# Ledger of designs, part 2: designed miniproteins, single chains, continued (5)

Each design is a single chain, and the fold is of that chain. pLDDT is the mean over its residues in the fold that is shown.

## One batch from the design tools (miniprotein)

Design m16039
Fold by ESMFold2-Fast:
Structure m16039 (fold): chain A 74 residues (1-74)
Amino acid sequence: SLRDKILRLIGLKLRLIGLELDLEKLKKELEEAKKAGDEEKAKELEEKIKELEKEIEEIKREIEELEKEIEELE
């Protein structure tokens, strides 16, 4: 039970790291698009960033909930 929750927590944290790296890449691409004056690409990237930030917040909530469950088992 506790071990399974810890393994799931590790998996979620690894996924979060991956998503945060993707977010940094998109933010860099957005900066480059804005510097190039590519307003259409900038809008597309802003929407992708918004969706990814929402997914990151959802994963963070799941991590917090799972950490709380683990704390309660200790």
Scores: mean pLDDT 86

Design m16040
Fold by ESMFold2-Fast:
Structure m16040 (fold): chain A 88 residues (1-88)
Amino acid sequence: DSKTILKPDELLKKILEKVGETKETLTLNEILTYILEYIFKNKLIDPNNLTIVNVSGTELGKILGVDEFNLLDIEGIEEELLKHSTPV
């Protein structure tokens, strides 16, 4: 579990606000939890392959720089989320 406190940038903050999170600072694990909640709430998981997330045209896709990703590649997702956050 990451103990580093992070401040999300405006793009990441827009996603967090979509799941009701308005805190100025969060841990990476909190951010990741809300990203997963965003994915489930917006039904972004591919119904033909439950490991694939379709993020084309979403704010999340803009952050990750991809149209889709695999849920099993969570470390790659964490790395991109860190690029959109500043340690405090």
Scores: mean pLDDT 80

Design m16041
Fold by ESMFold2-Fast:
Structure m16041 (fold): chain A 80 residues (1-80)
Amino acid sequence: GAPKKVVGEGTDSAGNTVTAVGELTGTEIDPITGEEIAKYKVTVTNSNGTVTEGTIYFSASWSEEEMKQRLGDLASGATA
C-alpha cells in the first residue's frame, strides 16, 4: 500500500534545500482506467518563507522512493 507520509527534498533558485511533506489522505479509483490512485496533502515552504499547501496524486503502485523524488522535484518548482 501507499506510505502514510513521504518527504521529498528539492532545491530553490538560490541553491537552498526545500522540503515537501506529503501525507496520505486517502485513495481513489480513476473512473476511466480503474487504477488505484493515492491522494496526498503536500506542504512546501517557498524560498521566501511562504508555506503553500496542495494536493498530489500518485499511482498506488509507485515506490516510496519514486514518490520522494517526485515531491523533491515539485519543491524545486514551487520556489520559482
Scores: mean pLDDT 74

Design m16042
Fold by ESMFold2-Fast:
Order: sequence, then structure tokens, then C-alpha cells
Structure m16042 (fold): chain A 65 residues (1-65)
Amino acid sequence: IQEEADEFVRRVDEYTEALIAKTEREAGRLSPEEAKRLVEETKRMGRAITGQARDDALAAVEKAK
């Protein structure tokens, strides 16, 4: 079950990294300041999503005991 929790967090992290990379490519069409703001917001959201997934995974492991 811990292996499933670790796999879930890993997948979420990969998805957020892909989203950030996609946003950086698309942001090239914006002004430099708007691009920087969008990328920073996306990185902040990605960290929050990964953090939540980690917390959820840890809670699930503890409940399984």
C-alpha cells in the first residue's frame, strides 16, 4: 500500500512538471512580464497539488494500519 501511495505522488509530480513545461512554451506568446507571472503561478499551483497528494497518500497509509 505504501508503494501505491508513492506511485500516486510520483505520477502527480510528473503531471505537474509536464504542465509547467507546457505553460512555459505557451507563455512565449505573452509579454515577458505576463509570461513570468503565469509560470510562477503554475509552479506555485504545482507545488500545492503535489503537497496535497503527498498528504493524502500519507493519510491513506496511516488509515490502512
Scores: mean pLDDT 74

Design m16043
Fold by ESMFold2-Fast:
Structure m16043 (fold): chain A 56 residues (1-56)
Amino acid sequence: EEEFLKDVEAIAQAIAAGDYETARKLVDEFLEKYKDDELAVNTAKVLRRYIDEKEA
């Protein structure tokens, strides 16, 4: 679905900009929006882990 890819792209752009606060907020919104989608949940978990590793 196009909206799914756009939401992932928005998170990726926030990460690329070094805006980890916005990236985390977008990941949380993504998890709430797609909570019943297994692929989306797994994608969000990977992105959240990546953000945490970059800020640590």
Scores: mean pLDDT 79

Design m16044
Fold by ESMFold2-Fast:
Structure m16044 (fold): chain A 94 residues (1-94)
Amino acid sequence: MAMVQLATAASAAPITLAAGGSATVTFTLTAPRSAKDALVIVRAVDVATGEVVDAATATVDLTAGVPTTLSFTLTNPLSETVTATVTATVYAAA
């Protein structure tokens, strides 16, 4: 079954990830329809290079028009401190 994007959110500001460190980022997602086992994909993108530093996935049940708050821990595997923009996108079956 094809997956469709229901919502996307970005972190309010870029986050700082220390070398080998981790940070917890929270997102509030509001979907236009209810979905069971919706797939959430989170990506941390280095603002200097445009490269993905870390990614996380989760599944979540969504209720139409109801904000859902999700937390993800992202890790910087690099030997240097990175400033990253973090986005979360939620997909569900069409």
Scores: mean pLDDT 80

Design m16045
Fold by ESMFold2-Fast:
Structure m16045 (fold): chain A 56 residues (1-56)
Amino acid sequence: EEEERRKEEEERALEELKKLGLPITPARLEEIRATRVLGVALEDLQAELEDGSSML
């Protein structure tokens, strides 16, 4: 079901935050949701960080 798929995507977003070593807070979760609404995937953000963007 699509609703469950979206929940799975949020689960993966939480794991991405853990990989980045960022604190998991309600504010961070809301930022993830906003990013998804804007059509920007966390995978893209992570790729940019790995591509050499250390300071933004």
Scores: mean pLDDT 61

Design m16046
Fold by ESMFold2-Fast:
Structure m16046 (fold): chain A 62 residues (1-62)
Amino acid sequence: SLKEIAEKVAEATGVSFQTAYLAVKLIREYGMSIEEAAQVLAKLSGISLEKAREAVRIAREL
């Protein structure tokens, strides 16, 4: 489920569950590219672009 993927992303990256869940939705539900999803995630969650890329890559690969 998307929730289980988000829990693993949060554990792997140290971002909050809410941030991880957004990463999963941007990639898997909205079908954004890694770069588009990372930019949106960084802007909305206030994390660095590098951390956002890490989170969305893991969300895609799980």
Scores: mean pLDDT 88

Design m16047
Fold by ESMFold2-Fast:
Structure m16047 (fold): chain A 95 residues (1-95)
Amino acid sequence: AKAELVAEVKEGATITVRVKAEGGKVTASLSVPAVGAPVVTVEAGDGEATATLDYPVPEGTLARVVVEGEEATKVTVSFYADGELVAQATVELKA
């Protein structure tokens, strides 16, 4: 099961993504495709994991998180720019 989330980030921000998984194991991959930044991957198993990308990004750049894992796992993804919460979504992974 898979979900994709995107959020805009400010210029020069360190992007931190907090992933909380409830009811199963998930793998989250953080990327910024427009700037060729490295993909950062973390796993969360009925708990929390944090992915941090310290890469200079232009203002208005989209950060992308792909979450893959077990069906019916509830996942909360929180996007932070320089420690400030900029976007948050909760999704249930579907088949």
Scores: mean pLDDT 75

Design m16048
Fold by ESMFold2-Fast:
Structure m16048 (fold): chain A 82 residues (1-82)
Amino acid sequence: DKLEEEGWELLRKGEEAFEAGDYEKAAEYYRRAAELFEKAKRYLMASSAYYGAARAYEKLGDLEKAKEYKEKAERLLKLAEE
């Protein structure tokens, strides 16, 4: 699946950016990865990527966005558990 493959590429880039301390880019890559995984109906992967975005926003001090993406991750995790 092209969407899933692109999602994995973006997730890897998000992880690399996060480890490098580039939390702005990490948040962008994680968010984009999550959106692609959602389109591919890979809800567990999408949840994981949104958690990544939430962590990046926590590092940036953007607590509102961190909460938003954490809540998105939790909703998708619940959907994946069904």
Scores: mean pLDDT 87

Design m16049
Fold by ESMFold2-Fast:
Structure m16049 (fold): chain A 80 residues (1-80)
Amino acid sequence: MSPLDRLSVVFGRVLAVTTDPAARDELLALYGEVLAHAAANGGVLPADFRREVARRLLSLVRRHAPGEAAALAAALDAAL
């Protein structure tokens, strides 16, 4: 599974537990950035960018779904 595929699975999990509309918009905007970056880099996500995306996802989850943060941190570590 590619790093993009693994991140897409994690985004799907975060989206499933995110009910706040503003948080969902923030999440979808971040996913759009990931897809645009992958397109610009021939489908490849550089390690530094993947770590930045993971940090931003964890920050979002800690603010909007704090009970899910530990499980999603583990999933992000596996996706990197």
Scores: mean pLDDT 78

Design m16050
Fold by ESMFold2-Fast:
Structure m16050 (fold): chain A 106 residues (1-106)
Amino acid sequence: LSEAEQLNLLGERHFLQGDLESAIRYYDKAIEIDPNYWQAWNNRGDALFRDGRLEEALKDYDKAIKLDPNYWQAWRNRGRVYRRLGREELAQQDFDKARELIDKKE
């Protein structure tokens, strides 16, 4: 595993324990080492969303989608944030895109 992958796994461990602050710190370090690591951007978005930091979560999901537009989980997760913000049309567009990507996966 790369150092970024190891830090991402530590972040996931803390996220599963409910330690969102530590999870975010480890994801920050993973992204700093490898800013193209779309999974770390998505995972930090998940921690930020759970922490109620909705606009920050959107930015992280946006980055994950830009790095890997076929990563349907990031589209779905961004849709959940939009729904939480009352942005129903944007939420539906993201959910539709996630479903489209799942349906096109062999």
Scores: mean pLDDT 90

Design m16051
Fold by ESMFold2-Fast:
Structure m16051 (fold): chain A 61 residues (1-61)
Amino acid sequence: DLLVKIENYARKALEDPDYREEAEKLFRKAIEAVRQGDMETANKYIEELKKLAEEAEKRKK
């Protein structure tokens, strides 16, 4: 479930060239935190990735 959220936000952000590099970095950090069981750090990166995805989506308009 948490991994699905990370993947969905990353996909949206990666579609925008201006956000691609940052989205890639945040995606890797979020996945690594989940793998290590560090849910506090994982949620922090997921929130940052979500904000990036929201900004990318706004720019498509």
Scores: mean pLDDT 79

Design m16052
Fold by ESMFold2-Fast:
Structure m16052 (fold): chain A 59 residues (1-59)
Amino acid sequence: SEEELRKIAEEVGVTLRQARGIKRLLEDGFTDEQAVAFAVASGVPRERAEALVEGIKAL
């Protein structure tokens, strides 16, 4: 799962740390919109944040 998460982070163009944070939020029951908003607040462009959330949910 960590190797797949690293691949998603690289494909989307975000750091592995950012990808882990978003995965943690989704596992803790936050909505997709809340996870996207958190990523945007951390400097990730919205389109990439949405792709990151979709990639993690497909794992």
Scores: mean pLDDT 84

Design m16053
Fold by ESMFold2-Fast:
Structure m16053 (fold): chain A 58 residues (1-58)
Amino acid sequence: MEEKLLSPDPEEQVEAAREAAEKGDPRFAPTLRELYLTAPSPEVREAAVEALRKIGER
């Protein structure tokens, strides 16, 4: 999971962010926040913020 969140491939990063959201594990929140702040791809940033929202709604 964490390896895909750090992948240079934006498609893998989006997929990993969605999986993190589905698991709802707050341990992924720091990595998702980093992706939202640093990812060059807008799709990755959007997936990261949506995952953070879903994890935070628990």
Scores: mean pLDDT 74

Design m16054
Fold by ESMFold2-Fast:
Structure m16054 (fold): chain A 81 residues (1-81)
Amino acid sequence: MLSIYEMIEKLIEAADEVGLYLSGVKRISEDEYLLTFSNPAKGLTIEALVDGKKQTVSISVNGVPQGTFSIDEAVEFIKSL
């Protein structure tokens, strides 16, 4: 089981690999953080709601929900962008 900080770090690394930078971090609750990744040159904004208790990441691309993933599935998804 990963800590929420390890989940966040894996997502930041995956985003960086595809030219997305971390543009926002918002604490939603005790166990949840909303991360925003952006590449303005591509017109791309990714929102990732990280839930450390459920061990899930819910992803939206340009405001459109993509689904709820495990951390490994979320990393694979981001790297596919």
Scores: mean pLDDT 88

Design m16055
Fold by ESMFold2-Fast:
Structure m16055 (fold): chain A 80 residues (1-80)
Amino acid sequence: SSAVERRAAALYSAAMILAIAARNGEVSALEAAIENAEKVAELGDRKGAAEAYRRVAEAARELGDEELAEEAERKAEELE
């Protein structure tokens, strides 16, 4: 449906923006990016969610959170 598709697109965009913010050292933005990526997957956009999780993994690794980076990469792989 168009409403679900618009919501998924908005959440995907938010997740990508938050992942970029997290790369600048804002840990709370990383948590918000993960929540938005999960919501994108719940709305049926598995590819968008996988891309968002990969971006989260990149940000987590740059912040030194290797455990979170590996978890986010695993979630992205499960969605593909």
Scores: mean pLDDT 77

Design m16056
Fold by ESMFold2-Fast:
Structure m16056 (fold): chain A 56 residues (1-56)
Amino acid sequence: SEIEKKIKEIEKELSELNKAYQEAVRAGDFDKARELGEKMDKLREEYNKLKSEYNA
C-alpha cells in the first residue's frame, strides 16, 4: 500500500539522519546536529501519524 511504502521510506531516512547526526556530534558541529535533530523530530511525527493510519 501507499502508506506502507511511506512508512518504509521514513524508516530508511531516519536511519540515515541518525548516522549523520552522530557524525555531526562527533565532529563538534552542533549547529548541524540541531538541524538534523529537528528534521528527525518532524519525520518521527509523520511516522507516528502514518502508523496510526495504517493500523486503523
Scores: mean pLDDT 85

Design m16057
Fold by ESMFold2-Fast:
Structure m16057 (fold): chain A 63 residues (1-63)
Amino acid sequence: MSDEQIEELAKELEKKYGVDAEEVAKLVRESLEKGYSNEQIALILQGKFGLPAKEVLKLLEKY
């Protein structure tokens, strides 16, 4: 997933759930650099921001 795709994902989550796009993008980027799976990233976003893991996973799988 490119930096541009990460920023688009974060902006989509910001529009739907009111989370900070920069904070989401940072966490996704750091998690990918650490080798976390899309499922693990979705669960981390659920725990930190209260985002629905299933919808986040679907967006991560799209890219």
Scores: mean pLDDT 83

Design m16058
Fold by ESMFold2-Fast:
Structure m16058 (fold): chain A 115 residues (1-115)
Amino acid sequence: SMAAAGRALDHVWRAIEALAEGDYEKARQHVAEALRALGATPEQIERARKMTPEEIAYEVVRILKELAEFEPSADATPEQRALLEAFEAVDNKDYKRTLEALQKLAPAFRAARAA
């Protein structure tokens, strides 16, 4: 449902912020809540709580690709380019590059909190 997708996306963005800042326990909590919002089984949710940072990055970008309908443009911002790099990394099953791409978003999250 749209409500479930909205709740999942809120947790996905909170997980991305936590990953970018190196708060991996907070990222695990938010990926688990995103999966719960999408109707994941209790076993899948418990598996999410044990994910590495790279596995969390891969999972949240996979969910974002399915739900957000992101349309890249020629005028892509640095943040949009980082997301495109993460999407390409997921398509190539490159867990490490997915995390590295999301970490490029850290300055944008810090700027948003300073505003």
Scores: mean pLDDT 81

Design m16059
Fold by ESMFold2-Fast:
Structure m16059 (fold): chain A 54 residues (1-54)
Amino acid sequence: MSKEEMEKAGKEAGELLKKGKVEEAAKLVEEAVKGLSVDEAEELIALAIETANE
């Protein structure tokens, strides 16, 4: 997965969390972190949380 695709997935998950679609956000994160390194997965999760808290 490219860094751009990872950032997009994190932002999309965060937007779903803002809309109260917690299950859809969790599923998107779960699929997106498959095949990522630990560091990349942490960055994606952090971006989703930051987007949700905006």
Scores: mean pLDDT 78

Design m16060
Fold by ESMFold2-Fast:
Structure m16060 (fold): chain A 102 residues (1-102)
Amino acid sequence: DEAVVDALLALTEQLFPQLKEKAKERGLKVSDLVLLNGAVLQAGRQLGHEEIGLLTNVALWMREDGESWEAIRERLRAIMEASGLPLSLADAALALAERLLE
């Protein structure tokens, strides 16, 4: 679902600097990863793709912990199978996470 990933990426890239500025204005000391995760979750909610936003959040944290993209894919797909949700959501979330970290 390239169109969904592209839309989520574009909105996340727009929201990230806005959240970073708000955090600075409020004197909050948070990592760029926390702010990026906030932007992804907000983009997912605004575009009606909250599940992709949540899974992307999981992928970003796993990558920060040093996990391979293969291990992340396996975990996201396992979450979808356990939840009875489409595996395509895991693939979209992985694609979004990979593009956000480029």
Scores: mean pLDDT 87

Design m16061
Fold by ESMFold2-Fast:
Structure m16061 (fold): chain A 61 residues (1-61)
Amino acid sequence: GTVPSELSPQQRALFHLRLAEEADQQNDSASFNHHLGQALKIADQEGFQLPADYREQVPAP
């Protein structure tokens, strides 16, 4: 799905987290990784933290 551009960066990150949770429930690892990655990128760019549980899902560089 598409994320509305009218949302604030924080709202867009949370929307991506919700889409990631929905993808995980459907065993869609590609969509899960895509949306989780977008949420983390937005959070890092805007200087806020996502829930710790989601950060644990991202491989260290």
Scores: mean pLDDT 71

Design m16062
Fold by ESMFold2-Fast:
Order: structure tokens, then sequence, then C-alpha cells
Structure m16062 (fold): chain A 60 residues (1-60)
């Protein structure tokens, strides 16, 4: 349905925005522990974004 596609697209967009936010925090942080934490969070969010993108493509 149109609503299912919209909700999935919004979840994908939110996941990508969170991913970018963690990349920026990793890039501009000066604390090695914070850099590592944000890199790991970004990596997990990237994987989730790929899965959501695949689901979205399957619905179209």
Amino acid sequence: SMEERRELLLELAETVLKYINHLLKARYSTDPEEIERHRKEAEELFKKAQELADKYRSLV
C-alpha cells in the first residue's frame, strides 16, 4: 500500500540521518572512545539502511 511504502521510506530516511549524524560526531570528536563508539553505531545504522532500502525496492 501507499502507506506501507511511505512508512518504510520514512524509516529509511530517519536511519540515514542517524547514520550521517554518527559519522559527523566520529569525524569531529577529539575523544578516541567517542570516535570508536560513533563509528560502530554508524556501521550498524549503515547495515540497517541497506536492509530497509532493499525492502523498499521490493515493494516498488
Scores: mean pLDDT 87

Design m16063
Fold by ESMFold2-Fast:
Structure m16063 (fold): chain A 74 residues (1-74)
Amino acid sequence: MAADLDAANEAGLKGYEDARAGKVTPEQKKAMEANRKGAEEDLAAGRITPAQAESIALSGPAIYYAKKELDKAA
């Protein structure tokens, strides 16, 4: 099922783009805030870079879109 993984990856990338553009639902924004808190803690501990922290904070929509495509294929 490589095609399903490719679709999920494309959806994930679109999720990152939508997050950067502010095209997110309130639920996705809440998930992004939770991710940001974890990323800020890791950044403060020196475990990640600022760029990694930003990517983690924006990952909520990307993960959601990817999971939606995988669930749809199942």
Scores: mean pLDDT 69

Design m16064
Fold by ESMFold2-Fast:
Structure m16064 (fold): chain A 77 residues (1-77)
Amino acid sequence: SLLERWERKAEELIERAEEAIKSITDEKVKRELRESLERLREALERLRKDPEDYIAQFVFLVEMSELEFLLKRVEKR
């Protein structure tokens, strides 16, 4: 289902963020990643409670995009 695909992508992104946090020494960057990670977990929980809620879907996609953007900045060469 679409929800299962979104959950898989979210779990993959969460795992990637947790691994990145372990290697980051900048406390501000680490904090920003942890806060974004927490927001994504909350958005995913909300989406699981009502997968057909358009607002929950929108919030989930926004939090996915934010965490991905932060990770890409940290992963820059």
Scores: mean pLDDT 85

Design m16065
Fold by ESMFold2-Fast:
Structure m16065 (fold): chain A 58 residues (1-58)
Amino acid sequence: NAKEKAEQYEKKADEALANGDLDTAIRYYGQAYVWYLKAGDDEKAEESLARAQALSAA
């Protein structure tokens, strides 16, 4: 359940990034981070957070 939500948010983030919508991509990677933590997948949570932070670097 939580893992499926994390994967859905990650996919939405990837799609937003492909559209050049950086703000939306950052928000969805942030949501993926939260749901991966809830799923107990710390590695994927850290990856999602790192992606959000990389996109936030101006």
Scores: mean pLDDT 85

Design m16066
Fold by ESMFold2-Fast:
Structure m16066 (fold): chain A 56 residues (1-56)
Amino acid sequence: MEEEKEKKKKEEDEYKADIVIHRLENLNEKERESLLKEAKKILSKRTLEILEKKLK
C-alpha cells in the first residue's frame, strides 16, 4: 500500500509540474514570477524539484 501511494504521488507531482510549465509558456516575465511564488507555497517539494529540473 505504501509503495502504491508513492508511485501515484510521483505521477501526480510530474503532472502538476507539467501543468505549471505549460502555463508559464503563455505568461510574461512578471506573471511567471507570480505563478512560481504561488506554486512554491501550494505544491509539494517533489513537484517543485521536478519543475526546477525541467526549467533548467
Scores: mean pLDDT 72

Design m16067
Fold by ESMFold2-Fast:
Structure m16067 (fold): chain A 62 residues (1-62)
Amino acid sequence: SLEELLAQLEAYRKEMDEEMKKLIERYRTVQKASDEEIKKFEEDMKKVRDSILQIRLERALG
């Protein structure tokens, strides 16, 4: 069902958000990234995440 598909995509989104947090923290602490670089990196990762979710949704709908 569409509801089950949306629930699966939301669960996947949450997993990606947790992995993104780990990457942001590594970028901050290991690479010593500036606040502006961190913000841009977060925005870029969110855009990629949203694109992946959109493609998965489109594929599932046919």
Scores: mean pLDDT 84

Design m16068
Fold by ESMFold2-Fast:
Structure m16068 (fold): chain A 67 residues (1-67)
Amino acid sequence: SEAEKLNQEGQKALAAGKYEEAVELYEEAIKLDPNNWEAWMNLAMALDELGKVEEAREYREKARALR
């Protein structure tokens, strides 16, 4: 699906240290599939790398609620 493709592209961006790009890709994936807890966790990880710790915490909580 398009959401899975965006999540995969986000993971590649994250691995390459392109944290802002990873955030955008994961946000698009979540818009298409908001129940994908893995995408929420990956978004939180990218936000932590950008120093947005509070936002990362909120998204980790959302991911856990979806499990």
Scores: mean pLDDT 86

Design m16069
Fold by ESMFold2-Fast:
Structure m16069 (fold): chain A 83 residues (1-83)
Amino acid sequence: TEDRIMDMMIQAVQDGQRTVGQVMSYVLNRARQQGDDDVVNYIIDLMTNNRDRGFDMVMQAAQRVNDQDAIDTITQIRNSPQI
């Protein structure tokens, strides 16, 4: 399940999402459209109960894409409300 979520986060960054909140919303909306309840529940749990893990996963996705603008943007907004 985590590998599938990571692939979706990588796609979000490739599609131009630049903040943790944008990546989370992208994955959540895509999972809902696909009927992927496991991914929906996982993302909701990350946003509600495990924000540090969610941040780490989004940062890892941006690093795997090797998108410096995404990495810089995600780093800058970490102290703002993220959802």
Scores: mean pLDDT 77

Design m16070
Fold by ESMFold2-Fast:
Structure m16070 (fold): chain A 55 residues (1-55)
Amino acid sequence: KKELAEKIIDVIAEKSGVSKEEIYRLLNSGLSDEEIAKRLGVSPGTVKLVKKLLE
């Protein structure tokens, strides 16, 4: 559900110091889950989960 994805993105923003706008940009950039995870300081599994919930 999109609402759950938004909550996860809020947690990532708080922990990483990256803005939610930048996180959404990265998720929509076409970068691999591994590359986005590295930039955000999270696991690739977290990126994959968020992408799936936003669809």
Scores: mean pLDDT 80

Design m16071
Fold by ESMFold2-Fast:
Structure m16071 (fold): chain A 56 residues (1-56)
Amino acid sequence: GAETVIRVAEADSGLTPAQVRAIAAARTDEELRALAERLGISLRQARSLRDAVLAA
């Protein structure tokens, strides 16, 4: 489920559960890009995390 994806992302990327949920809540590529820049991850990683949480 989504909680498992969030825990894995926390371990792999150092993101908090709240930050992973913020990525999953991003509705536009612009919003996702801004979050990725602030969190120090790539846009591709942010998209992968969003898609993984939404698929779970």
Scores: mean pLDDT 78

Design m16072
Fold by ESMFold2-Fast:
Structure m16072 (fold): chain A 60 residues (1-60)
Amino acid sequence: SDLADRERQLEEGRREELQRRVREEAERLGKESGDEELAKKYLKEQEEKEERRRREELEK
């Protein structure tokens, strides 16, 4: 496969792993506070930060 194809696949995998970790942390936060909305907010914020970081990297 092309190098570009492999890079996309690797990034996709990293994205999934990151989301899994963030989900775990969010679940813990929700469990500790008893507030599911807090956990969801955390998840969303982390996803948004990740996207912002990607955008910056793309600009080089």
Scores: mean pLDDT 74

Design m16073
Fold by ESMFold2-Fast:
Structure m16073 (fold): chain A 58 residues (1-58)
Amino acid sequence: SELVEKAAELVREMLEAGASDDEVAKKLHELVKDEKDDDTIAKITEKAVEIKEKIELE
């Protein structure tokens, strides 16, 4: 849960600051590289997609 929350905040801050999709993907990869819980990895990926879509629509 904490890792998912940190990933969501990081993705949002990076995208709002004008970071590229490649930069966001690199940071997410670093966060999930050491994660062993498949549910946590799935939640991080889902949150990243939701945040990106929301920013693109707004």
Scores: mean pLDDT 72

Design m16074
Fold by ESMFold2-Fast:
Structure m16074 (fold): chain A 58 residues (1-58)
Amino acid sequence: MSLAERIRELVERGVSQREIAEAAGLSQSTISRLARGEDVALTAEQAEALRRAIDELE
């Protein structure tokens, strides 16, 4: 499942985009753009942090 799909699933389960952003150390705008299916260039470090945050919240 893509990062965008996993973010949307977390939001559907009641986790806010702000909580995901805080857990990943990213801006809420970045998480919002990813959730909307926008192509957002993440560094390898940011992508790893986001994957870890999603795994922890899910």
Scores: mean pLDDT 80

Design m16075
Fold by ESMFold2-Fast:
Formats: structure tokens, C-alpha cells, sequence
Structure m16075 (fold): chain A 70 residues (1-70)
């Protein structure tokens, strides 16, 4: 559901905030370059009520976050 996707997005946002605090300026710049385009697509999908697309984009965001934690 949209509610479940938004709850997952909220949790992901908290995690993004935590890892950003641990990053150097250069690491943060590289992270933002990867994350921003996918995040924009996610927000567009939510706005259009395209839940399938929103699920695809949030999965990609999670993968980017997981890579950044290494």
C-alpha cells in the first residue's frame, strides 16, 4: 500500500541522515549524485500514485544506501 511505502521511505530517510553524518564532504557528494535522481523518480511516482514504480525506486534507494554503508 502507499502507507507502507511511505513508512519505509521515512525509515530510509532516517538512515540516510545517520550515514550522511559519518561521511566526508567528498563521500557525501558522490552519495548525493547517485541518490538524488532515484529519489526524484520516487517522489514523482508517489505524486502520480504509481505504487509499482514507487516500490522499484525505493528498492534502488535502499541499494544505494547499503553500498554507502560499506
Amino acid sequence: SKEEILKEYEKLGEKIGEINLKMSPEERKEFAKKLIPIHDKFLEAIENNDLEKAREEIKKMKEIVEEAEK
Scores: mean pLDDT 84

Design m16076
Fold by ESMFold2-Fast:
Structure m16076 (fold): chain A 67 residues (1-67)
Amino acid sequence: MSGGEAARAAAEGAAALGTGAGAATMWYHQSKFGTGPAREGGLAGARAGQAGDAEAAWRHSEKGSRA
């Protein structure tokens, strides 16, 4: 169980550094728009928002990682 936290923290850290920002943005949009018919739009939105929404995805990861 604890090992999963380290992997998750590493993934969120990579997103914060911008290395995995695209993946974090896609995950964020899938969580927000990935319900029902909005899933297809969410995927397109994540792709289009990769350049601008990376910071938003990172902020959401930071909120979840509050210590």
Scores: mean pLDDT 49

Design m16077
Fold by ESMFold2-Fast:
Structure m16077 (fold): chain A 66 residues (1-66)
Amino acid sequence: SMEEKIKELEEEAYKAGYELADDVEALSKRVHELVEEAKKLFPEKAEEIAKRIENAALRGYLEAVA
């Protein structure tokens, strides 16, 4: 389903934020890759899904630096 795929992208974004907290360039690149994948899969919902991906990455980042 769409929601299952979005959850997978969010999970990957969270992991990226957590694992790449000390490498902002690599983190930014990975988040961009996930957003581009979302745009290809769900173009009509791309903006909404991009925000979810970005929020998941931020959550991972904040947990890594806590």
Scores: mean pLDDT 88

